Designed miniproteins, single chains, continued (5). Designs and how they scored, part 86

Each design is a single chain, and the fold is of that chain. pLDDT is the mean over its residues in the fold that is shown.

## One batch from the design tools (miniprotein)

Design m19177
Fold by ESMFold2-Fast:
Structure m19177 (fold): chain A 80 residues (1-80)
Amino acid sequence: SPRVERARELIDRTHRLIVEAERKLRAQKGPREDVHRLIFLESEVTMLEMKLIVSGEISDEDLERLERIYREVLELKEKI
């Protein structure tokens, strides 16, 4: 499914961005607020990934949520 393939790509990209953002935050001793937000976003991505693995499908709502999470992580990384 094109939606499932997009979701898997977004999940992979988001995990990579989170690792990069976490590395930057640790190096800079960045704000705890940004660390907490990053942890929250990682937990949301993990939940969506688990739903996808169990069901083999992704809803339009969950795909939109994943796209919003991806953009937020990207913005957070650029802000750091």
Scores: mean pLDDT 86

Design m19178
Fold by ESMFold2-Fast:
Structure m19178 (fold): chain A 57 residues (1-57)
Amino acid sequence: SELEELLERARELVRTARGAAARTAAWQSIKAAEMGDVEGARRGVEAAERAIAEGLE
């Protein structure tokens, strides 16, 4: 499911993120996914990936 895919991606981002901003966003995504919040999980993944892309890691 989309929620399972987002949860897997968020867990990968927690493992690979080097900075607090990206790691925090990834953890927020995991929490949202555990609550069944697909939109929150997606926003968290997008925020973590954006932080990495912008060098905020």
Scores: mean pLDDT 83

Design m19179
Fold by ESMFold2-Fast:
Structure m19179 (fold): chain A 61 residues (1-61)
Amino acid sequence: MTEEIEKLIREAIDAGPEGAMAALAVYQEDLPLDEKLKEIREVVERSGARYAAAVAAGLRP
């Protein structure tokens, strides 16, 4: 369970600093572990897509 959270946080970091910050914010919420894992996965997926779009548009390296 904790290992899955750590893995998702690493994926969030790979999605860029905004993804990492969003994942950390979810982790700090008073939610059950299962709900946190679900929300972190969704945040990582959305942040990764936004970061890729920003890079393609020349807004980020």
Scores: mean pLDDT 66

Design m19180
Fold by ESMFold2-Fast:
Structure m19180 (fold): chain A 68 residues (1-68)
Amino acid sequence: SHEEALRLAQEAGRALAAGDLETAARLAIKSLEVDPSNPAARIMARELLAAARAAGDEATARRLQEAL
């Protein structure tokens, strides 16, 4: 549902703010699985993709790219 996807995207944002990129990525991917067209989920996944690339976390970046 839209509400579930939005909640997961918001949880991903909080995990990213806490410095937990792996948890943030997992939550954002789950959000996209629930609603692939959700704007908040897609924005969050793109922000996390940029963060993963900046951190040199190629595995997380690849997972996010595949989910988008």
Scores: mean pLDDT 86

Design m19181
Fold by ESMFold2-Fast:
Structure m19181 (fold): chain A 65 residues (1-65)
Amino acid sequence: SERVQQLRQQSQRYQQYSEDLRKQSELSRKLGPKYQPASDSSDDMSKLYQEQSRRLEEEARRLEE
């Protein structure tokens, strides 16, 4: 199904965004306390994309028996 492939592709994209944001959060943390808000923001966004990725993957699985 084209729809299933699109959902999986979007899930993979969101996983990539999550990983990139996690790495950015870690780098910001290493720069010191004044970069903590940037680190926290990136971590929060990483978690949101990871949850969205998971839900898209679950939706794709539901559409395939």
Scores: mean pLDDT 86

Design m19182
Fold by ESMFold2-Fast:
Structure m19182 (fold): chain A 58 residues (1-58)
Amino acid sequence: GTVAVVTQDFVSSNSTVLTAKKGDQLIVLKEYDDGWVEATSLSTGEVGLVPKNVLKDL
């Protein structure tokens, strides 16, 4: 997958959604047409959904 960096802190109470901090690096697994991305956190190893608008490709 493509490596992306989180551009702003993101938190969610939904277990399907990743909690991410600005500067975290994620491996993008899938992009969805609705503006969500399935990714793996390199910091935690967790897999989940992240809003595409908080990510920047590296």
Scores: mean pLDDT 78

Design m19183
Fold by ESMFold2-Fast:
Structure m19183 (fold): chain A 75 residues (1-75)
Amino acid sequence: SEKARELLDKAKEAYEQGNFEKARELALEAARIAKEEGDAQTLFDVGRLLSKLGDNETALELFQEAVEIERQKKA
């Protein structure tokens, strides 16, 4: 998803600038769109960013959802 990737890129930029609240907000919006579009790769990348932000429980949930999306595509 182009929109989800754009939001993730903005989230990474906010993280690099130390704006952790903005980074979380943009990352969660990217995850929402990636889920709607079945974009497992973007969900993995969002999960990794959330883990860097200390949101390990949410990151784990996104990793699990990404694995399920990939499994469905191969079933």
Scores: mean pLDDT 86

Design m19184
Fold by ESMFold2-Fast:
Structure m19184 (fold): chain A 60 residues (1-60)
Amino acid sequence: KEELRRAAFEHGRAIQAHVDALAASAATDPEKAPQVGAEHNRRIAEHAARLKALLDAIEA
């Protein structure tokens, strides 16, 4: 149960890191921003889905 909470927290941190990277990329390299944005959005969605599954497992 503690391991699931830690994993959920780590996925939350990963989402934040991808959001930060997306913002930095848009500021530094606007021409590449659409491609980089699509990849980061995909990763954010994957982490969000895993986070939801972990939270559901903790509540069970």
Scores: mean pLDDT 75

Design m19185
Fold by ESMFold2-Fast:
Structure m19185 (fold): chain A 60 residues (1-60)
Amino acid sequence: SVEAALAGLEKVEAALPSFSEEEIREVIISGKHLIEKAKAEGNEELAEKAEAVLEKAEAL
């Protein structure tokens, strides 16, 4: 569900400071794919949340 996906993104966002460089790279790659999928499915809220988490991961 969208609610479960959003909750998962919030958990990832909270965990970002504890991630290794490899884990951060995986989050960036997965985040880009999730954004594309969310946009294709018309899930604007999910796409926006994923973009916010991606921006934070890229800033690390």
Scores: mean pLDDT 82

Design m19186
Fold by ESMFold2-Fast:
Structure m19186 (fold): chain A 72 residues (1-72)
Amino acid sequence: MLEELLELLKQVYPDEVAEEAVEELREALERGEATEEDLERALTLAKIEVLRAQGDYEAARALLAEAQAALA
């Protein structure tokens, strides 16, 4: 999952920023400060940002609606 998150973030952010964000999340997971649910949420948000950057607003909206329903 962290590798998938890194590849998604690299599509919308500079490599250095993407790598730093993933490393912070990995360290938080190792320390028990973040959970697998936080990782899944980050992955979903990254997918939405990639779809928005590609101009696929319909797919981005659908995924955002599913994520909001899961959080409620």
Scores: mean pLDDT 79

Design m19187
Fold by ESMFold2-Fast:
Structure m19187 (fold): chain A 80 residues (1-80)
Amino acid sequence: MLTPEEQALLERLRELIDKAREAIKNGDVETAQKILDEAERILKELQERVDEYHPELIDAQVELGVLEIAVVSLKLGEER
């Protein structure tokens, strides 16, 4: 189980994932990239503090990867 500090970081990570998803939905690639960069920083901090096999961290890592692919797709789609 996560400590209160680790739980707060996970909640912040989830908040950033939601904000990145909204920015992607709006086609705001620059804002989405900045949010994803911050989310990656928090994910790395959590991975240093928590067991790498923790399900909530694996879930967040997968969601973050999907959103990163979406941002790349938007950048490529802007050419069209």
Scores: mean pLDDT 79

Design m19188
Fold by ESMFold2-Fast:
Formats: structure tokens, C-alpha cells, sequence
Structure m19188 (fold): chain A 111 residues (1-111)
């Protein structure tokens, strides 16, 4: 079930088992490919593994499908991924987009 796989993935993230988290989120997305939260969490797992290109792809999916705080968080994390790649202009652009959705976004304000 997609919800059970999402919870297992989140538990793996908390335990810093990022490879196992990716496996659970990928399986959840096979069952529900439009789940914005699953795409965001997959992006987080890739970000922690420093696979910034795959993190960017996952966050872009989360942005396309998500709304409100989830979309703002995905923009903020997309900005962080671009910062890690050395693209300061794209990082600033995406942090601004996060703040345009949620001016008090804790993730965007830390950037």
C-alpha cells in the first residue's frame, strides 16, 4: 500500500538509511505516481546522498504536483540543491519562489 511505503520511507530517512528510503519512496511512486509528498521525500533522500541531479528531478516533480507548504518546501530544497552545485543564480531564484508562496518558510529563510 502506498501510505505504508511512505511511512517506511520516512522512518528510513529518520534513521539516515537514505538508500532504503529511496527504495520505499520509489515503490510508493509505482503505486501512486502523482503523490507530491513522495516526490519531495525522494528528493530529500537524494539530497542527503549528495545526488543533486536526481534530487532536482524529484523536487521538480513535487513542485508540479504539490501545493502550499509542500510546494514552498520543494522550491527551497531545489534552491539548496542548486547552491550545492554552485549555481547561485538558480538557488536565489528558487528561494525567492519559495518565499513568494510562503514568506515565513523556515527552509527558505535559512538560505
Amino acid sequence: EAEELLEKGRAALLEKDYEKAIEYFEKALELDPENALAWHNLGMAYLYLEDYEKAIEAFEKAIKLGKGSLKANAYANLGLAYEKLGDKKKAEEYIKKALDIDPESPLALKA
Scores: mean pLDDT 86

Design m19189
Fold by ESMFold2-Fast:
Structure m19189 (fold): chain A 90 residues (1-90)
Amino acid sequence: KAEELIIEGRMALNKGDYEKALKLYEEAIELSEEGSELRVEALTNLGLVYLAQGDYEKAIEYFEKALELDPSNLLAKGLLETAKRLLEEK
């Protein structure tokens, strides 16, 4: 189930296993319906993995995709601003 993949992906991210986290979140996106809350969550979490890896450009891309589906998502908005700030410092 997509929910289980998101939980497992978050556990992998917390352990620093970025490759596993990316794969699990990508699978969650494939299993989730377009525009669903689960897809928004999986996209936001993909952005978090890229942010943790220092790939701020990809992080911005995924947070923007999450906001296209849910413009009111305060977490994705905050993370997008953080990623943009970190990119400017590079």
Scores: mean pLDDT 83

Design m19190
Fold by ESMFold2-Fast:
Parts: C-alpha cells; structure tokens; sequence
Structure m19190 (fold): chain A 69 residues (1-69)
C-alpha cells in the first residue's frame, strides 16, 4: 500500500534526523542538534501514527534539552 510505505519511509527519515541530532550533540553543536531533533519530530508527527506521535514527543524533548545545554 502506497500510504503505508510512505509512513514507513517518513518514520525512517525521522530516525535518521534524530541520529544526526545525536551526532551534533556529541560534537557540542547544541543548536544544530536541536534543529535536527525538531525536524525529526515534525516528520514523525506527520505520519499520523501512534509510533510517530511517540517518537515526535521524544524528539521534541531532546530538542529542548539540547537548547538548554
């Protein structure tokens, strides 16, 4: 199903952006990390899935933590 494949791709893309955020955070690029996590959260939330919503909440929290660092 096209819609299901699209949601899987978006969830994978969201996880990739979160991974970029983790790398930037480890490099001390707190603003870059926050932006990457925010993008990950937006993509995850856009799927309209329960998994996507949970991931979006996690990524939004990580973005806020990165900005506070």
Amino acid sequence: MMEEIEKEIQLALARMWAGIGNILLSKGDYEGAAEAYEKAAEIAASTGTEEGEKLAEEFRRKAEEAREA
Scores: mean pLDDT 82

Design m19191
Fold by ESMFold2-Fast:
Structure m19191 (fold): chain A 90 residues (1-90)
Amino acid sequence: AAGEWRESPERAAAPRELGGALFQALTRVVTEEGADAVTVAGHFLAQASDGDWSEVELVRTAPRARADEALAAVRAELERRAAEANAAAA
């Protein structure tokens, strides 16, 4: 799952829509699973950032009510990668 999100071509093509789905999934996991949810969210962010642990740290320290702030960082990273992919393809 986490690996598929990192490698997904849809991530590059539609990062905003992927951000929405990821936000719902991570918010649900964070609110229902607690510490395990933080670990899963960290895995998604680490793979999405390709070794950038900044976003992983943000999710780990963010309270449940501020999960949207952490996921906004994920969306920004996915959008940046989509722009890079488009530039490389052009």
Scores: mean pLDDT 48

Design m19192
Fold by ESMFold2-Fast:
Structure m19192 (fold): chain A 74 residues (1-74)
Amino acid sequence: SREEFLREAEAAVHVLAIAVMLSVAKSTKSVSEEALKELERLLEEAHRAVEAGDVEEAERLRREAEKLLEEDEA
């Protein structure tokens, strides 16, 4: 029970990180429209990971979002 709760909470933190990245990117207009659409897709997939309690997938999607922002040339 407690371990399941912590896994779900950890997955939720990764989703929140992606959501914050997307919000900041939209606010600052610092990334391309293509990168924004990709961030939205990653956020959608991360929501599915949190519903499944899949921390590893949520973390992978967060890292993919970080890489996307680092590589964006907008």
Scores: mean pLDDT 80

Design m19193
Fold by ESMFold2-Fast:
Formats: C-alpha cells, structure tokens, sequence
Structure m19193 (fold): chain A 59 residues (1-59)
C-alpha cells in the first residue's frame, strides 16, 4: 500500500532501520503489538511508532 511505502521510507531514512526491519515493524503493528514495546526493541521513540500505527489504522 502507499501508506506502508511512506512508513518504510520514513523509518529507513530518519530512524536508521533497514527496509526488512521497517516491514517487520509494520507487520507487528498490524498484529496488535504495543507501540512502546516496539519502540524499545527497534530504538525508536514511542511517538514515531504510534504515528505509524495511526497511519496504518486510517487506511
């Protein structure tokens, strides 16, 4: 989806994640993973992960 491509691009460009890590993060968010826990695991702010979760929920 377009939303997933935007999230992957932002995570890779601004957060230092690989494309594979960004895709895995999106998959786990879709499975109901906690944004705060994902932030800790991937070294991201909870706000960044929560923004991705909101964007995914709006499509």
Amino acid sequence: STVERVIIHDLVTHSGLSEEQARELIRRLKEGADPAELGREYGLSTSAVSSAQRALAEE
Scores: mean pLDDT 82

Design m19194
Fold by ESMFold2-Fast:
Structure m19194 (fold): chain A 87 residues (1-87)
Amino acid sequence: MLTEEQKEAALKAVEDLREAMRRDGVLTPELEELLEELKEAIEAGDLEKAIELVDELRELLRELGASEELLRAVETFREQLRQLSKE
């Protein structure tokens, strides 16, 4: 189960990803919807769903031609969620 601190850190990471997507000009309505679903999954402590949503988000970002830096940030976040799911 996620602690309150872990939830806050994960939600902040989602907002950091949104800002990076906006800066790169790849923040589409579809990605915005996925980011909102991701926040809901994190708040619910559903890390399995959160990881699935991050995988979908990463695939959409590749299709949109996102920067290598942004794709790396998404992969780092995915790994962080995976580590939290083992605790």
Scores: mean pLDDT 83

Design m19195
Fold by ESMFold2-Fast:
Structure m19195 (fold): chain A 68 residues (1-68)
Amino acid sequence: AVENAIKAGKLIIESGDKVRAENALPLLVELAKKNPENKELLEVTLEVAKFIGDEKTAKELEERLKKL
């Protein structure tokens, strides 16, 4: 589940599919809340947030990553 979400997020970024990125971000954010110590999940979620220009979510994830 988490590993598949990380892989899906990476593929979305690689493909440049903004619609998939926009749809995936809320699901990745919820998984990141449930897995707060999963650095790779947080990093992928941050990249998706930055890719679609969600500055608020990106800033929150950057702060979480700095504390890991």
Scores: mean pLDDT 84

Design m19196
Fold by ESMFold2-Fast:
Structure m19196 (fold): chain A 80 residues (1-80)
Amino acid sequence: MSPEERAAALLAATLAVLQDPSVSDEDKRAVALFTMRELRKLGFSEEEIRARFEEVIAQLSPEGAAILREALEEFLEELR
């Protein structure tokens, strides 16, 4: 797969996990952070990762969005 196809697949899987009520908030956060780090390894910039995750956040409940925003803030601080 191209990096773009791999990123799309990872983001789709992350969205599904964040929408799953049977998954704990801890596991949702861990999956989000894993996906962010994988996108960075694929060569995506901080700005590109931010933009992609903002699109995922827009598709989530307020509760899911809060978990993903916290994970994104943590990940972005790792890059500073």
Scores: mean pLDDT 84

Design m19197
Fold by ESMFold2-Fast:
Structure m19197 (fold): chain A 101 residues (1-101)
Amino acid sequence: DKELEASMLVTEALEAFKKKKYEEAIKLARKAVELAPGTPVAALALLIEGKALFEQGKYEEAIEKFEEAIKILKPYADISAVSKELLEEAEKNLKKAKEKL
């Protein structure tokens, strides 16, 4: 199950992000997106990638990742409380990244 494998990579990406290993977090998140594109798991991976890019000062790249996550999450936000929370976090991070430009 590619979505289960992507979920495991997202967990690893989040742990790398918490340890400030931003390049590793980005690499793991990108693999998760490739395994389960267009899913809420991929949206969470894109959010982690965007947050790591933001911490590296790569604001334009971070914006692109947050916008991709938002696009995926919008259809799920009305039917999933977790997806609604992720959408709100992605929109907040998008606004913060745009303020840096």
Scores: mean pLDDT 90

Design m19198
Fold by ESMFold2-Fast:
Structure m19198 (fold): chain A 92 residues (1-92)
Amino acid sequence: EREELLEELRKDYERMDKIIGLTDAQKALFDELLRLAEEGKPPEEILRVLADHLGVSVETVRAILEQKDEDLLASLGLPEIFILDMVRKLLE
């Protein structure tokens, strides 16, 4: 169920914050993406918020999500990798 997925993603986010200590900006991004998903916003809107945060186009975000490239992901911080995984699950 989508509701169960959203609760699991929120728990994973809270666990990540306790382990790594996320910045206020990273926490705001996680909260925004989860809120949009909980409100039933279309995938395109979720991707736009993520693209704006990363400073890239929606097309670039889609390419990153589709590649599952470990080397590409290694160029990003751990919170960014987690955000990308979360968004991929939300779009499924």
Scores: mean pLDDT 71

Design m19199
Fold by ESMFold2-Fast:
Structure m19199 (fold): chain A 64 residues (1-64)
Amino acid sequence: MKKVLIVVSSDPKKAEEVAAEYSKKYGAEPILMDSSDREKALELAEKLREEGAIVTVVDVDLAA
């Protein structure tokens, strides 16, 4: 079973830090996405869950 972490942020450095911490903690494959693609990140998460993956979405931005 595939574990996936989706990190959404307007700050790529913060996204990388969050992805590194959570991917190690959960053993998940990190996918970094810009805040402008927030809706696409949620669609991707849903699609991956339908395919049997365990998906965690972390939004780093204060507005998301």
Scores: mean pLDDT 76

Design m19200
Fold by ESMFold2-Fast:
Structure m19200 (fold): chain A 73 residues (1-73)
Amino acid sequence: SSMERELKEKSEKLGREMYELFLTGMAEDILKMLKLPKSMLPKVKAILEDPEAFSRLMASSLEEFPEVVRELL
């Protein structure tokens, strides 16, 4: 039905907007925590979107976290 298609399209759009907002928010928080310049935002977002880089980052300890981010930049 046309309603099912419209709901799917609206859900997909909302999902993309929420994903981008959440991704940008996480990247900005990482920049603030590590005192990195705002120019690094695209690179930090790229790390969060890379499954291998993200997995490595999430596996790091709080002490290692800043060093792992710098290595991935």
Scores: mean pLDDT 81

Design m19201
Fold by ESMFold2-Fast:
Structure m19201 (fold): chain A 63 residues (1-63)
Amino acid sequence: NAEDYIKKGKELLKQGKPEEAVKYFQKALEIDPNNKEARLGLAQAYIKLGKEAEAVKVLKPFS
């Protein structure tokens, strides 16, 4: 379930593992592409990796 992947991603961010957290948030979005919590988590992980442009893309609507 998307929720399980989101929980794991958040835990990885808390452990200082943003690269691994990205993978879990991406898995959550494969299940539920419109999940706001997963999108926010992915954006936060990208910010921690210095990928601000990628974080902005995740948060913007596709049109």
Scores: mean pLDDT 82

Design m19202
Fold by ESMFold2-Fast:
Structure m19202 (fold): chain A 67 residues (1-67)
Amino acid sequence: MLTPEEALEMVRGARREVEAAKDLLSPEAYERVMKLLDEAERAAREGDVEKALELIEEARRVVAEDY
């Protein structure tokens, strides 16, 4: 099972990926993705690994739709 620490590392990785692709995203998509990742980080810190992973997947879906 994934730990909250592993989920936090996944959020940080996703955030770096989004920052690297920032110039390829609309400002609206970037803002939405960063908000989802902020919520995912909070969920991971609270021990809700399942919610954190769901929010990371939603963030990646937004990137895929915009890019």
Scores: mean pLDDT 81

Design m19203
Fold by ESMFold2-Fast:
Structure m19203 (fold): chain A 86 residues (1-86)
Amino acid sequence: MTVVITLVNPSVGQTLQAIGGATDAMLHGGTLESSVEGDTVTLTVRDASQEGVDAAIRGAQGVAEGGGTLTVQQQGDTTHLTVQGR
């Protein structure tokens, strides 16, 4: 499965938390890619296990609890997690 985590206007702490969550997901057999464009950070974990997807969702929830909103969207084998850092 593929997980895409998109952070909009994240703090440095929120970005580090999200990287930690994506890294934990990757440890379950996936590969991690990161990109930064202006105020948006995108973390993509490919070939994630179900445990990796669950870890990514928990990580994104933790980031959102720090001062934002989380949107979860499922499209086939891809889970999109968007954290708006407002």
Scores: mean pLDDT 77

Design m19204
Fold by ESMFold2-Fast:
Structure m19204 (fold): chain A 62 residues (1-62)
Amino acid sequence: ELEVGDVARATEDVASDHPNMLSLKKGELVEVLKLFGDDLVLVKSLETGKEGYVGKSKLEKV
């Protein structure tokens, strides 16, 4: 289970057409900034520095 402040990795490539969603490559590391119900987390990519929403199912806690 993910918590705020956790480091997680993308389990697969993620692409999105939503303006607030973050695209990630498989294996990319992110920091969890905020949790939402309904399967979304706000994260910051540790590789690009970009912030955005990602589905919880696409992330694995490190």
Scores: mean pLDDT 79

Design m19205
Fold by ESMFold2-Fast:
Structure m19205 (fold): chain A 81 residues (1-81)
Amino acid sequence: KELGALYYIQLGRKYLKEGDYDKAIEWFEKAVKLAKEDNPYSNSAARAYRALAEVYEQKGDTENAEKYRSEYEKILKEMEK
């Protein structure tokens, strides 16, 4: 499951480089869902939320970018417990 989530992140990044923000978001959302099914406080979940924050920031959606950045930070704090 972690490997699958990381693969979805790579697909999302490919679309992000091509400027297809909507497809990038779709793949990053699939990565989040898959990562959370395994372990919501995993490295793959953190990376997927960070990727969502980055794509929304590039799209100019600051509200969603901040939302996913907060989720990323929460996962990092839980992983350090």
Scores: mean pLDDT 80

Design m19206
Fold by ESMFold2-Fast:
Structure m19206 (fold): chain A 80 residues (1-80)
Amino acid sequence: MVIKLTLPSGEVIELDLEESEEVTPEEFIEKVLKQVKNEKVKEALKKILSRLTEEEKKEKYPAGYLALILEDAMEILLSP
């Protein structure tokens, strides 16, 4: 199954990744950024990426797990 992300902007992103496929947080966020049109969501994603250490950027995690964590992080950053 492909990964589907529902962004706080209401935009839905489909990634050509299986939930069990291991990718780095950096690669995952960059794939999402390429599809995002909303400028506030892009800014939030760039802030998340900038908070990652070099070690964290290179560690691999299941794409489904990264999708869940990224959705939670974006809700926190974009909440009033």
Scores: mean pLDDT 78

Design m19207
Fold by ESMFold2-Fast:
Structure m19207 (fold): chain A 57 residues (1-57)
Amino acid sequence: MSPEEVLEKAKEAVEKAAKELSPEAAQLTRDIALHEMREAGVSEEDLEELERFAEEA
């Protein structure tokens, strides 16, 4: 999966968790996604974007 695809999937997962489950589930989903993104070699800018997205969602 490309870095941009990983970021898009991570954003979708966090948004779903926030809306359908709870804020706690959204935070856990964010943490898991950040770990996957680091393994995929995603840039620090994209990691920060996911963190901002999760906070605003």
Scores: mean pLDDT 76

Design m19208
Fold by ESMFold2-Fast:
Structure m19208 (fold): chain A 61 residues (1-61)
Amino acid sequence: SMEEYIEEALKLLEENKDLPVEEQEKLLLGFIFRLRQEGVPEEDVVKVAEIAGKELKKLLE
């Protein structure tokens, strides 16, 4: 489900929070591309990217 993908993306960022933000962003981008490759609907992919991207952006503040 979309909620499971969001949870997985947030866990990915949490497990890698000691890496530079640029490396965390690359990991998130790779996760998003994997979702698209697996046939996840684009509406769900966009929502996952928005939520995870907002969490990543908070680390830059």
Scores: mean pLDDT 82

Design m19209
Fold by ESMFold2-Fast:
Structure m19209 (fold): chain A 116 residues (1-116)
Amino acid sequence: SMVEEILEKFERIAELIREGRLEEAEELVQELLATGDPVVSTLASIVLGAILALQGRHEEARAMVEFYTEELGDEEIRRMALEVLELAKRDPERARERAVELVERLAELYRERVEK
């Protein structure tokens, strides 16, 4: 199903980030954005923001995170995403760990929204 394919892509993105394979993670994010689903696009854009931060693209990352976490309206996700941005400047290894946690939480949120 489309739901299973989307969840599998989020899980694979988390694995790729954990392994430091950021370019491959970004390719899977682009596949999620190509679905045209507004919920998936918002969640995938927050993930893209985290990847951009890990790549040192701090201003682009901040713009993506601030816009799409406001669209999502979830304060926990916003807090987690902003933590990735701040850590990416000071502690890239810890930022990567927090980015993995963010992707996993976004996948859970997607599951919760499609099962209601």
Scores: mean pLDDT 90

Design m19210
Fold by ESMFold2-Fast:
Structure m19210 (fold): chain A 55 residues (1-55)
Amino acid sequence: DLERKAWRENLETLKEHGLISDEEYDELLKMIDEGVPSEEFRRRIAEIFEKRRAK
């Protein structure tokens, strides 16, 4: 459960720094709560960052 706690803390930091939207934050939190595979979770984060980097 330490990994899920670390992911939640990282998401809070990303949201506070404006790196993800409120909607993206809620979606990612739901994924953690639902216990999605770490690969799927990381892919979602990568998609968000890739879109931001493309700007």
Scores: mean pLDDT 76

Design m19212
Fold by ESMFold2-Fast:
Structure m19212 (fold): chain A 59 residues (1-59)
Amino acid sequence: APNTLPPEEVLRRALEILREMVEKDPDNPIVKRTLRDLIATHPEYAEEFRRILEEAEKR
């Protein structure tokens, strides 16, 4: 929407930050908890958050 920042832009910035945190410490419980919470509260974007969580779990 032109009236506010698109949710996708906000989401992209959040995803970049979360990916950086996972890259630094993939076993960080705060990042994993945050991703789980975001999946629960924003199911429309759950796939993107779940991909980051999966990446953290595989490392």
Scores: mean pLDDT 72

Design m19213
Fold by ESMFold2-Fast:
Structure m19213 (fold): chain A 74 residues (1-74)
Amino acid sequence: MIEELIEKAREAIEKGDLEKAIEYARKIAEELERQGHEIAASLVLMFVSLAKLTKSLEPIELAVKYAEEVLKEE
């Protein structure tokens, strides 16, 4: 369930666990793609790439917020 993945991503962000935050963000992107939100999934993966490059949680926080906004429109 994507809501559970969002919750786990937020928990990883709060703990400062970059590797776990990236893992859950990737799973969020996979679930968005499965639900037909291909553009949203691609944007989440872009933020994941930025987080890996910058070694920062900020792009993952943006990815999670974006995923939540996309889901609110369904």
Scores: mean pLDDT 83

Design m19214
Fold by ESMFold2-Fast:
Structure m19214 (fold): chain A 77 residues (1-77)
Amino acid sequence: MKPSKEELEDEIAAAFVDMLLALAHNALKQGRLDEARELIEQARKFLESHKFSNPELRKRVEEGIAEAEAALDAAEA
């Protein structure tokens, strides 16, 4: 079974966002709030610019970004 171009693009997009979120969580753990904010904003902008063909994958990525945004808000309060 050959993955479609859209499936491959979705996988790459999800992996990229996952990388940004992993870096953001590490920044939050280290108290680097400005770095965490920049990484989360990059993830959000990328999600808004990329058209996901897989709705389940998009939902997972959206949930990851929302969780990171909530963690940042809690750390900044």
Scores: mean pLDDT 82

